# Designed miniproteins, single chains, continued (5), part 49

Each design is a single chain, and the fold is of that chain. pLDDT is the mean over its residues in the fold that is shown.

## One batch from the design tools (miniprotein)

Design m17683
Fold by ESMFold2-Fast:
Structure m17683 (fold): chain A 92 residues (1-92)
Amino acid sequence: MLKKVPKEEAEKLIKELEEEFSPLVEAGLIDQSLLDSILEKLETLDELSYYLAKAMIESYRLKQEGRPESEIEALAKKIEPIVEEAREALEK
């Protein structure tokens, strides 16, 4: 049931990702290559890549804030089917 994300919305998410992740990269908390990989996948305008990127942002932010592992697990479980579908689609 996932649809293609409009280019304007994908561009907004790319900008949000760069703004949110840039401080984390500069702090050495995430790898620049990971950020680049996420941004490249978002250029496909695929709704599944869009949700995957958002979930990755939230996961990293929760870890940085020292939030309980249960919150991170809840996010992971919610997106697990989408992540598996994205992984299979993007690997082919």
Scores: mean pLDDT 58

Design m17684
Fold by ESMFold2-Fast:
Structure m17684 (fold): chain A 93 residues (1-93)
Amino acid sequence: SEVRVSVSISTLPDGNQKVTATVVAPGSVEIAELEVRAADKTAQASTQSRRELPDGNIEVTAEAVFKERHPTYVATVYGADGAVLGTATLTAP
């Protein structure tokens, strides 16, 4: 896929869940937003960073903190026009 999305989770010392979403896409792709949410919930506020990779791709990372562990987390990548460019789901076994 041109746009590659991944999601990972870690538990913080206070019991909160840190969900990290990362998207890698060609530098020609305009990424307007990387949204992180629990399934069937609204978007969670995230800290985001953006960097250009040596191969001309761009990497966007979003870190969101949830007070509870949810069974499913979803990362969605939106383009400038609000189009969905990619999604990834992290589901507990």
Scores: mean pLDDT 81

Design m17685
Fold by ESMFold2-Fast:
Structure m17685 (fold): chain A 93 residues (1-93)
Amino acid sequence: EMERLIEEALRVAEEAIERVDALIKQAEEDPENAKEYYKEAAEVAYEALGRLLQLAGEAVRVAGEMPAEAVEELQRRADELGEKYKEAKEKAA
């Protein structure tokens, strides 16, 4: 149901953001392997963004609408993951 789907989406985003930040830190600490860490960070961010959008879509299907605050929070997390994906992908190239 909607509340559980929103909570899962937010948790997916939080865990992915933490993992991406950890991978970026590893890239900074290990320049010889930096591209591999950035590549993994980009994959994590991309997969998490897709999962977040899937869960948000299911929440809308179940309830018809989401609370505005939930939509804003999910959008904020999606934007953050998108920026991290873009940065990691550029640095992995």
Scores: mean pLDDT 84

Design m17686
Fold by ESMFold2-Fast:
Formats: structure tokens, C-alpha cells, sequence
Structure m17686 (fold): chain A 105 residues (1-105)
């Protein structure tokens, strides 16, 4: 395989990651504006969008544990996940732009 093939794959992976993190971000934002029950449901839906089974299980555990502790703890957990998803989206978007630039050279 050529170095160009690797750069193309990196760009494709970064684009997919950016799209998924944006959808996750939007679901978490909606969850923060919803009831605790709906917030839990939307956070689990966001976790299902993750490509990693480990990451999916980790997020589901975090939001379920927070829900059991109460509405305020769930809201704090969703806010942290939303902030992490926002950071991940921006990192993936920048990564895609950088990889695309290198590939198109």
C-alpha cells in the first residue's frame, strides 16, 4: 500500500468520526433540555452511535449510574459528555481537514 492510501483512509475515518460526534453532540444537547427519563434515553441512543463496543458500554454505564443518583447528577454527567463530544467533534473536524489537505497534495 502507498502512503497516499493511508492518508485517504485517515481522511475518511476522520470524516466519519466528525459526523458521528456531531450527531452524539446534538442528542446530548437535546437530552439536557429534556426530562431525566428522556435525557437517559437520548444519551443511550448517542452511545449506540459509537463504533467501539467498549466506548458504548462505558457511556451507558456512566449515564445509568448518574440517573440512579438523581436528576442533578444526570444533568452534570450529560453536560460533561456534551462538552467531551463538542471537543471530539472539533478535533475530528480539524483532523479531517488536515488529512484531506495532505491527501490532496
Amino acid sequence: SSNKEKLQKDAENSLEAAKKSKEILDLLKQGLESSPEKGLELAKKAADLLGSEKARKDIIKRVEDAYKKGADELKQTLSRLESQSYTAYNINKIGYEFSKELYEK
Scores: mean pLDDT 84

Design m17687
Fold by ESMFold2-Fast:
Structure m17687 (fold): chain A 65 residues (1-65)
Amino acid sequence: LSEEQKQQLLKLTYETLRQVGDALDDLLQKYQAGQLSREQYDKLFSEKSAVILADFRAKDAAVKA
């Protein structure tokens, strides 16, 4: 990888970590407010994580192309 590609991947990594953090915070707040059961929390987190990971993989591949 070039230095430019490495910088783009680092930026993408930080953006992805922020998205995961935001999703966790949102779900945790809803769980603590009694709006979600533990089972719903686990399911929704898994679903949101899968979407974020798929988006990351697509963007990672685009940088490496």
Scores: mean pLDDT 81

Design m17688
Fold by ESMFold2-Fast:
Structure m17688 (fold): chain A 60 residues (1-60)
Amino acid sequence: MEEKRKNYLLFIRSVMKAKNLTKEQIDAVEAELDRMYEKGYITKEEYEKAKAFLEKQRKQ
């Protein structure tokens, strides 16, 4: 795994372990995920999984 990609995956993993994310934090993370996917740093599967997790957190 490339070092750049590894760092992005660690970021996603850290976010997925977070509890009680505020709407503002979720929006910020979503924007970063959109950017990472657009630039090709993460796969569609990784992107969709992370987005689904954030959407679930938003609806709590």
Scores: mean pLDDT 74

Design m17689
Fold by ESMFold2-Fast:
Structure m17689 (fold): chain A 83 residues (1-83)
Amino acid sequence: DLKEKVVAEAERILEEEFLPLVEAVRPRLSPAEQEEVDRHVSRLRELIQKIKDSKSDEEVKKYANEFVQAAREAAAFLLPYLP
């Protein structure tokens, strides 16, 4: 179903693609920058939970769009530290 597929893909993006990049750059980040990246990760996890809690396909699509926007913001934060 739509919700299950969206959740699985969002979790795959976070756990298999985004978090490994975060951990690769983490030693180069200041404490304040580490707090900022942890806030981005927390926001992405919050949005995955909102997708799981959605009661309609319209809500799933809404929070999936918010996840994409939050992921883009998180990626932009990491851009200066990427290899």
Scores: mean pLDDT 87

Design m17690
Fold by ESMFold2-Fast:
Structure m17690 (fold): chain A 83 residues (1-83)
Amino acid sequence: SEAEEKKKKEEIEEEMKDAKEVMEERIKGQDEKEFLEILKLALLNAAELLGLPQEFIEEIKKIETIEQLYEALRKLLEVKLKK
C-alpha cells in the first residue's frame, strides 16, 4: 500500500541519517580512502548476501567517493526492506 511504501522510505531515510553521522565523525580522524575501502567491502558483502545482480556489485566496486557510497547504501536498504 501507499502508506507502507511511505513508512519504508522514512525508515530508509532515518537509517541513512544515522549512517551519515557515524561516517562523518570517523572521516574527521582517519584516511578517507582507507575508510571508504573498508565500508565498500562491507557493502559488497551485504549486497552478495541480498543476492543483488552482478551489475549492482560492479557499481559498488566503482565507488570512489563517500557520496557514491551513501547512494549504494540507500539502494541496499531499499532492497532489504522490500523483502
Scores: mean pLDDT 74

Design m17691
Fold by ESMFold2-Fast:
Structure m17691 (fold): chain A 92 residues (1-92)
Amino acid sequence: AETAARLQELLEEDLEKAIELLREVLKEELEKALKNKEYRNHIAEALIKEAEDLGIKVPKSAEELTDEEIKELFEKIVEKAEELLREEHKKK
């Protein structure tokens, strides 16, 4: 809630800074979530679905991905989302 409100304010004033903040927050939350085995598998499944929706091919199932591969997949998703967000901003 607080982070979301701060991100919204930054999106209006400084898009690049908002993107950087979002990336760092999501990365920290991912690292915390990967420490919980049940949550780790749910996150891996969600990231695979998001990657597939963005056109990123994932060669392994959620259970077969290592924590490092999950982090790499997350980075690819964030980079693609960041690109799309910048394009959206340019249209205004």
Scores: mean pLDDT 70

Design m17692
Fold by ESMFold2-Fast:
Structure m17692 (fold): chain A 60 residues (1-60)
Amino acid sequence: MKMKLYVVDADGNLRIGEVPADASEEEIVAAAERLSGGRVVRLQRVTLLGEPAVVALVEA
């Protein structure tokens, strides 16, 4: 099963990806940095409408 990855940059742009539901923090960081081209400065695991998701904040 996959979970949503929401990547937000300093300008407020949102990119959406997916990671495995059992993904490690390291795998999530790598996916977020690959999607954004930026550096992850914060990760937050969240539940949206009963579904697990991760929000990553990135900067250049």
Scores: mean pLDDT 81

Design m17693
Fold by ESMFold2-Fast:
Order: structure tokens, then sequence, then C-alpha cells
Structure m17693 (fold): chain A 78 residues (1-78)
């Protein structure tokens, strides 16, 4: 049944998109944390809140790109 195959593919793509969005956000937050710790170890003062806000914004932009790509691929299955 072609309908079942399309539904399974849509679910797989949604799962992969959610995983990649979460991973993208996590990577940006880890990078921000490493940057903050490295700066403190070097005697540099960084605005922690600003650094993490920038990381979240960057992660959101990457997440939006992943979501858009997943939507385009799902639409091609219809």
Amino acid sequence: DEKKKKEELEKELEKKAEFLIGASLGVEEIHAAVTYVSARNSGEELDRDKLFEEAREKGKKKGDEIRKEAKEKIEKLK
C-alpha cells in the first residue's frame, strides 16, 4: 500500500528533523559553554547571558532551516 509507505516516510523525516534540530541547539549551547569557560580561564570577561542568547538564536536559525528542508522533502512525497 503506497499510502502506508508515504506515511512511514513522513514520520521518519519528522523524527530525523526533530533529532537534527535538537542536536543543532545542543551543539551551539556546548560551543557557547566552552567559549565562556575558555575565556574565564584566560582571564577574559564575557557576558554569559549574551553568549548563550546568541547561541540560542543561532540554534533557532539552524533549526528553522532543518524544518524548512524537512517540509520540502515531505511535500515532494505527496
Scores: mean pLDDT 75

Design m17694
Fold by ESMFold2-Fast:
Structure m17694 (fold): chain A 105 residues (1-105)
Amino acid sequence: SREERLRLALAAGILIEAGETLLENSEDPEVIRLGKEAVEEGRRAYEAVLAASSPADRPDVELAFEIGVGLARIIVGVSKIAGESEVEGALRALERGRRLLEEAL
């Protein structure tokens, strides 16, 4: 449905931003692996949603993706305010993004 496509786009935005934050802020091979996997999962989900979307739906799909990116940034920002690392914040964002992806599939 259109609602499922919007949820997938939002989840993809969260996964890509969280994954990129992990890659930028860690030298740990396991964290780097998680970041790469999150970026690839998010990109594949977003590409699938765009391919399934009508031209009329694309602006809303793109907006849902950007909202997802913003949500991941907010979660990381809150972690920094709480004295946590950007890696810890990004891992929490990743968990939320994966949950949304699983619910939408």
Scores: mean pLDDT 89

Design m17695
Fold by ESMFold2-Fast:
Structure m17695 (fold): chain A 99 residues (1-99)
Amino acid sequence: MLAEMAEKLRELAPRADDPAAAEEMREIALEGLRLQGRLTEESEREIKVLPALAAAYRRVQAGADEREAAEAVLEEMRRAGFPEELLEKMREEIEEVEK
């Protein structure tokens, strides 16, 4: 089971910019962590935002505004339950790059 999950993740990793592949990777990673008894609330939050990161990356490559894509990722992170202190730091870093 875990060996099959690892192989599937290896096949999907080069396609992480594809929202469907990113979502499948998220599900496999969550199940793998649960099976190992290593799923923490923090790890679950990290995995939940992988599809949003892949979608943002794809949008930027298609010529979308990088800041708008980053704001969408921050919103998904907030919905996933990331701490506001972390979100504020990430927002400040985005603003510094633009200035």
Scores: mean pLDDT 67

Design m17696
Fold by ESMFold2-Fast:
Structure m17696 (fold): chain A 80 residues (1-80)
Amino acid sequence: MELPSLDEVLERALEAIKKYAPEKVKEFEELIKKNTEEALKEIAEILYEMARELSDDVEVAMELLKILDELQKRVEELKK
């Protein structure tokens, strides 16, 4: 299987936001459209905060942290 692209990771993150924090969808979509390093960092911070708030649900927290880890790896690749 091919490694997930940045676009695939962002799509999975958006699906998680729609499912767990629908009120943040518009803000999240605007950050994806900006596609700057600062916007990607804000996306990562939102995912991390959600994982912390939803930590009582281990499965949800783990899914959010997995998306965050994949996103951070893609951001690091962009710096090379």
Scores: mean pLDDT 75

Design m17697
Fold by ESMFold2-Fast:
Structure m17697 (fold): chain A 81 residues (1-81)
Amino acid sequence: SAAERQAMVEQLRAQMDKLLASVADEVPQATLQAIRDTFDKELEEVLNADLSLRQAVIRLTAVALRTIGELEQAVLDSRKA
C-alpha cells in the first residue's frame, strides 16, 4: 500500500540521517550534502517507478548499500587529508 511504502521510505531516510550525523565531525559538509542529494534522487526515482512492493524493497536496499559505500569512502578520504 501507499502507507506501507511511505513508512518504509521514512524509516530508511531516518537511518541514513543518523549515519550522516555520526560522521559529520569527520566528513566535509559539502561532501555529506552531495551524498544526501544523490541518495534522495535515487530514492525518489524508485518511488516514482511502477514497482511491486517486493521490487521496491530490493531497489531501496541497493540504494542504501550504495550510499553506505559512498559514505565509508568519504570517511576514508577525509582521514587521509
Scores: mean pLDDT 82

Design m17698
Fold by ESMFold2-Fast:
Structure m17698 (fold): chain A 69 residues (1-69)
Amino acid sequence: SDADIRAARDKALAWLERHDPAAAERLRTLSLEEFRQLLEMVAEMPDPNTPYSSLTEADLERLRAALLR
């Protein structure tokens, strides 16, 4: 859902602001749809019912790497 994607974005922004401010700024330029597509490429999910807001630190590190490419 859009609410789940927004929650995931907020979580990612909070983490990136502490670990990589440049990646956080890059994330702010993305639309929710662009962010959703990026999550689909980097996040490991145990099943399709797992919310994106359940991002692990490993998922966040992969997201950081993808944002800087």
Scores: mean pLDDT 76

Design m17699
Fold by ESMFold2-Fast:
Structure m17699 (fold): chain A 86 residues (1-86)
Amino acid sequence: SVVDALFSAIKNKDVNLAYTRLEELLKEDNPGQIIYQHLKSVNLSVVKKDLQGFDTYLDNQPSSEINDKLHIFVTKMLELIEELEA
């Protein structure tokens, strides 16, 4: 799925692929619901580590609109995971 491909790209620190998959996901009728169902089906500790690693990787990349959009997405995902772990 698009969401599986997005989180795979994040795990692999593939910035261009992650951005492409994020844009595809945002074109879905209910991207929030797709994300929520995905996070309920995966190991949150592993996904959190992957997101934190990707965020650190982005901080070392040149500034760009793509980088900024991915930072916003990662921040929102980390916040959602903290809520799901509570």
Scores: mean pLDDT 87

Design m17700
Fold by ESMFold2-Fast:
Formats: structure tokens, C-alpha cells, sequence
Structure m17700 (fold): chain A 76 residues (1-76)
């Protein structure tokens, strides 16, 4: 549920070792993960539940950031 910076860094390192592109790694940082990238991370030995937890957390952070910007722009 809550994800540490260390866990996120571990996923990124695993993605790099699995041969993911800079674009794919950037997508992961935004909480966006393609099926192909997910499959590569699983093959690298990262548990699917850990991948899901990290991606969900990062997506939630991006959504919250977007909502905060919208709130400040529209509901100032």
C-alpha cells in the first residue's frame, strides 16, 4: 500500500536490467505500465503484487498532483 523510495528505486533498477527503454522507465515513474513492460519485470523476478503496488502508488501520486493543480487553477 505505502511504497518507499527504496522500493521504487529497486523496481527501476530491475526494469533497467530487464532491458526497458528510458521511455518505459519514465512511464513507470508516472504510474503507467504497459503489459509488455510488466511481463519483463515479472521475468526479471519481481513479484507481480510488488509491481502492482508500486505502479498503483505512483499513479495515485500523479492523480493527486493533477487534482491539486486543477483545484488551484479552477477553485482558487
Amino acid sequence: MEVSEETIERIIEAARKAGLSDEEIEQIKQGLLSKESRDKLIKEGIPEEEIDNVVDYLLEQEINRGLELIKQAVLK
Scores: mean pLDDT 75

Design m17701
Fold by ESMFold2-Fast:
Structure m17701 (fold): chain A 62 residues (1-62)
Amino acid sequence: SAGEELLRLMAQQYGDAGTKEGSKKGPAEALYELGEGMSWIDKERGEQLRTEGEELRRKALS
């Protein structure tokens, strides 16, 4: 969806921007945090994004 696409783009932008005070460590962390925030608006979408962020973080380390 458009909203999810926008959130993913923002997550990548914030992740790529590097470390700002209070920023995310990378796209996976940004996606996870956005997923948690999204859960207040759309619980199912937020849960999916949160899980995807966790899996991406794990796979990136593997």
Scores: mean pLDDT 60

Design m17702
Fold by ESMFold2-Fast:
Structure m17702 (fold): chain A 75 residues (1-75)
Amino acid sequence: SIQAQIDALQQQIDDLRKNYDKMSPAEAYQQASVIIDQADEVLAKAPKSLRKQAVFVLGSATLMQMKAFIDLKSS
């Protein structure tokens, strides 16, 4: 289901956040980029009732990518 895909993406974001300090900024950027691609696919298929949750997951992954980008350019 789309709900299960959203829940799985949220888990991936939580795992990325939890393990952020254990990986390089380049690895974190790559992982966030993969989650963004998956979130875009889910958002494209999401019914109106789940669109807000899908957008929230996409936004969360984008913030993680931005953090990784800043850390990558500051290294």
Scores: mean pLDDT 88

Design m17703
Fold by ESMFold2-Fast:
Structure m17703 (fold): chain A 90 residues (1-90)
Amino acid sequence: SLEELVKELEKLLDEILELAKKNAPQKEIDEKIKKAEEILKKIMETLSPEKQKEVAELFREFLLAVYEKDIEKAEEYKEKLIKKLEEAVK
């Protein structure tokens, strides 16, 4: 279900944040990001073009914060992204 995909995405985003907090190798973080991107693409296939754009922008901001090691900002964009997806799949 879409709800299951959103939960799986949230879990992957949490794992990415944990790896970033531990200063894990970028390759390991990138592997989790690829999995998150695959799940997000499946969810986005069910959304309008406007919602796809909003979701893509939030995910991009999350990734930028992760690369910058701004954990507080990354957590903020994770929460915004998951909330937007939960609202969009109603």
Scores: mean pLDDT 87

Design m17704
Fold by ESMFold2-Fast:
Structure m17704 (fold): chain A 72 residues (1-72)
Amino acid sequence: MRKVFDPLTGEELEVTEEEAEIIEKARLYLDYKNNPGLAKQMYPDYKITDEEFEKLLEEARRIVERQRARRA
């Protein structure tokens, strides 16, 4: 289990290693989309298509919803 932050709300979540990788990657790409100038300077070779990003973001949302459902 690994602690990560929801890329949309910043809420701390305890998830599996695989789920943590998905969430962290979604956060990185969300930051990339929100701050393209900074992302281009820090990660010039880091590329993702909009389709891949949307799929990754949806997977991350699914993980967050499962965690919220378990707390409800």
Scores: mean pLDDT 69

Design m17705
Fold by ESMFold2-Fast:
Structure m17705 (fold): chain A 61 residues (1-61)
Amino acid sequence: SAGGEVVGRAAEADARAAGASEEAARHVGLQTGKAYEETRDGKAASAAGRAAMEEHGVPLL
């Protein structure tokens, strides 16, 4: 849905700002958006995004 895409796009942009590669940033965005679509919970979405960032070795803020 549009909501998941918006949340995922924001997470992807944040990952890029943190120094993630384009591939890692896209993966973070996809995982964050998917979690939001499945749960409708911003905290669950944020947790999924942070887990994806850790998987790619991107520093957490």
Scores: mean pLDDT 79

Design m17706
Fold by ESMFold2-Fast:
Structure m17706 (fold): chain A 96 residues (1-96)
Amino acid sequence: AKELALKAIELTREAAMVLLREYPEHLLEAIGVILAIIGLLFEAERSDDPEEVIRLAEESLALVQDLVAKIANPPAEVRELIARAEELIREARESL
């Protein structure tokens, strides 16, 4: 459960990094989201509670989804990273 949730947080960070590279008009928002996700990842790595780690992964997913919602045509790579993160969070919950 924890390992799947941690991987989901990493995928949301990768998605935010793609948005940072491709959409300079959203630079400050993308930087803010990346820093927030790094904070969530640090908290998740130190937690021994798999339910808390899943919650942090869901929070990281929400942050990148909010950023993507501001982009009219997000890249396929970003959509794929988000879909994979959603699947990993689902699998992590099923593993509890």
Scores: mean pLDDT 85

Design m17707
Fold by ESMFold2-Fast:
Structure m17707 (fold): chain A 62 residues (1-62)
Amino acid sequence: SSGLARTAAAEGARAGALATGEAGRQADKYGSMASVAGANGDGEAAREYGRLAGRAAKQGGG
């Protein structure tokens, strides 16, 4: 699998872990989905879920 997909999944999971509240839970969920997609070789889905995780984390913090 591509390094970019794995990096996106890892960043999504980290964002979820750092965020709190409902936004943090949504970020964690998307980070987990990005990790699963990356493991399955679906780099496009992994990047999309990683982006959603980051966005959810931002909504919780700002």
Scores: mean pLDDT 72

Design m17708
Fold by ESMFold2-Fast:
Structure m17708 (fold): chain A 63 residues (1-63)
Amino acid sequence: EEEALGIDLSGKKVAVPTGGRGLILAKELEKRGAIPIFYPTSYRDTAIAEALAEGAERVVEEP
């Protein structure tokens, strides 16, 4: 059940925050075949829930 440590994210939907760093992160995820789903940070909890409803399997949160 273990796969490469996120190196092969082909076809996986990953929620990323909007903003400058989020765009860069989304491009890195796309290089690995992932599908980025952007969420706004202003309503983070609701936006994350919406991204999960859209099929996001991973969520990247701001630290």
Scores: mean pLDDT 64

Design m17709
Fold by ESMFold2-Fast:
Structure m17709 (fold): chain A 87 residues (1-87)
Amino acid sequence: SEEKLEKIRSEYFDLANKVLEAADEVYREARKNGLSEEEMIKRAEQRYGKAGANYVKAILAARRGDEETAKQYLDEAIDEILKEHEH
């Protein structure tokens, strides 16, 4: 039913947002401490897997003005979160 699909979407959307917010916190902490881009990505991957790593890559691309690459990494981060929690 559409209601079941909407509930699943809402639950996964909330989970995706929570993981992305947590990865953003890792990025902000790492940047405050003067860490390299490679170290930021590594820490996000260690804490949140490929989703966290791809989200940090999206932030870094966006900061460079590369909106196309940023969107691609963001889409990959969300897709990874959903794939891990659909089964």
Scores: mean pLDDT 75

Design m17710
Fold by ESMFold2-Fast:
Structure m17710 (fold): chain A 74 residues (1-74)
Amino acid sequence: MEEKSKLLLERIRRTERELDSIPGLSPSRRATTVTALAIRGIGLSLEIDDLAEFERELDRLAREALERERRLVE
């Protein structure tokens, strides 16, 4: 639905910004992380009908992915 699509796009955009703030992150890792989040986010949008719950689960996935990438470049 339009509202879920907007939330997903906004979360992806925010994650891209946060990934871009990690010094030394390779373009390949960035692309893989963004693609994986998009695919998983689409899956969540099909499983979760509640917008607030969808946004919370999507935020959790994004934070986990960002923490993983930050650890990898340390």
Scores: mean pLDDT 82

Design m17711
Fold by ESMFold2-Fast:
Structure m17711 (fold): chain A 92 residues (1-92)
Amino acid sequence: ELEEIQARYRELAEALAPALEEALATDPALRERLLELDERAAEAADAGDFERATALAREGYELLASALPPEQAEKVRELARLFEEAVAAKLA
């Protein structure tokens, strides 16, 4: 169910928020790169190119995971998987 995927994503994102805020506060270059990827993903989605938007989002999650301790990095990769599953369910 799409709703179950979205609920799982929200719970995991909330749990990760403090670690993400700390990482972004200590690495301005990471923050800028993530903002650039987010803008490009939004442009792709607006153009109806959901494959490109999903690929850019995945790139952003991997970039974020690389800046976190292994435990949080694994959770960020799970967020990426849930995001892809939600997009696939919504487009079906």
Scores: mean pLDDT 80

Design m17712
Fold by ESMFold2-Fast:
Structure m17712 (fold): chain A 81 residues (1-81)
Amino acid sequence: SLSGAAFEVKVVFGKAELTLLSDNTVHVKATDYAVLEITPKQPGKLRITNLIAKTTFEVPVSGPLRLGLNKGEEWELTFVP
């Protein structure tokens, strides 16, 4: 698991590589199908960017969120208060 100032990320199923880029930003590379659990330290928004598809969306978060990733996907997760 990785812990920044804003949120924590765990691989709860499968395989992914997690890299902390800043206190609010994590890079994720799925090496197999994977499920992440993201736990914010406060309510806010999670900005989720697929780096391969070049798509971005934001989701309100107030507790743990699970995200499924396909093998070969690369994502950037940024917490916005």
Scores: mean pLDDT 84

Design m17713
Fold by ESMFold2-Fast:
Structure m17713 (fold): chain A 75 residues (1-75)
Amino acid sequence: MEEEFQALLERQQALIDEYAERGRKAATEIVKLNPEDYDEEEKKRLIDAAEQAARNDALGRLTGETTSGPLVTFK
């Protein structure tokens, strides 16, 4: 029984990491479009915030908090 839970946790962590990476990439692309508008520290904060937001969003979807837009990968 514990094996099922461990496998689920590993799968969840992998998916969360994928979402975090995607969020970080998206923020990086936004910064690249407007490099003059963001200082190095602001860029880092934006990217970190996007990564954190993506992780939190993934967790919310995992727990079924979102009514619309369920992802098959998080079923």
Scores: mean pLDDT 70

Design m17714
Fold by ESMFold2-Fast:
Structure m17714 (fold): chain A 68 residues (1-68)
Amino acid sequence: GKMDEIIGEGLRVYYLYLPKGLDEALREAAEFILDQAKKYGIDPREIAERLRELGLDGLADAIDELLK
């Protein structure tokens, strides 16, 4: 589904920025996912829950921080 596509592209962004540091990679990936969620009308909290189900807690935490 579209949510899994967004997560896949978000992980590509994460790995692209990982050489610059973990915090930058998480921030860039989380911002990308939020922009895509808004574009496609998906609740970003549902994406964060899906990420936790997949064991990607660091990225889910980064999304939750941006939603505060």
Scores: mean pLDDT 89

Design m17715
Fold by ESMFold2-Fast:
Formats: C-alpha cells, structure tokens, sequence
Structure m17715 (fold): chain A 77 residues (1-77)
C-alpha cells in the first residue's frame, strides 16, 4: 500500500525542519514494511524518496544506496 497523504505530509514537515535523520529512518521503516508485505512497488517508491532526502542532506553515500535499492525493487515489482 502506498504511503498515506497524512504520512507524506508529516515526512515533508520533517524535511522542511531539517530533521533528515528522522525522515530517512521513517522511509527505511516504510520500505521494510512494504518488503514484508511483498509490495515491491511501494518499497521502490520509498527508496526513491529516501534518495531525494539523502541528496538534500548531503549524504551522498546513503543517497547512492537508496538509488540502487529503488532500482532493485522496481525490477521485482
């Protein structure tokens, strides 16, 4: 199941407040739940969002890891 609008709004708020670590942790939890449910499309979407957040935080290593994970789960969807 894709992330709800209310949860996306909360995630956007965290990013706007500069709470990148909290936002990235949330994305990782969301991706993990999607993977456990077999929802690889949602897992790929979560990792793409994580890539964008990591890019904004300047964490290039985490951004690359999330980009590769998104590509992997997109192929499984």
Amino acid sequence: MPLSESTLAELDRLVEEGEYDVALAFVEIWASIAKLAGDYETAAEAYRLGHEIAERSGDKKTAELFRKAAEEYEKKA
Scores: mean pLDDT 79

Design m17716
Fold by ESMFold2-Fast:
Structure m17716 (fold): chain A 87 residues (1-87)
Amino acid sequence: SALEELEALLEELLSLTPEEWRETARRIADQFLAAVRAGDLATAERLFDQLLAMLGWAAVERQDEATLARAQELGRRIAALLAEMRA
């Protein structure tokens, strides 16, 4: 299902998060999934934007271009699934 794929992509994103940010990223991801399950796509999109902003900042601080590129790809796939759920 789209939800199962979304959860798998989120777990991969969280695995790419630096250890110092993981607890905060996990909280945002859990709130995001709760919003998706509730059909509150506006809240889900806002929380997802917050998660991507945090991960982008962390990747820039660590100068990790490969992790940034993978996070961006996962982000695009999650955004596509959210658009599919909205349709």
Scores: mean pLDDT 80

Design m17717
Fold by ESMFold2-Fast:
Structure m17717 (fold): chain A 67 residues (1-67)
Amino acid sequence: SMQQQISRYNQLRQQAVEHYQQRDYSSAVTLLSQAIAILEQIVKQDPSYQPVLEATRAQRAALEAKI
């Protein structure tokens, strides 16, 4: 269900934030990549999440630049 996908996205995003705060950018990027894959499935069901997807991709790119 979309609710389960949103819950999993939020869990992965929270884990990515925790790794980012520890300056573990590689793990944060990996977790954000998993979150983005789920968010892409959410956007297929609800296109109003497209700006969230674009913002999350931009955040991953910024973290990749720190590796």
Scores: mean pLDDT 88

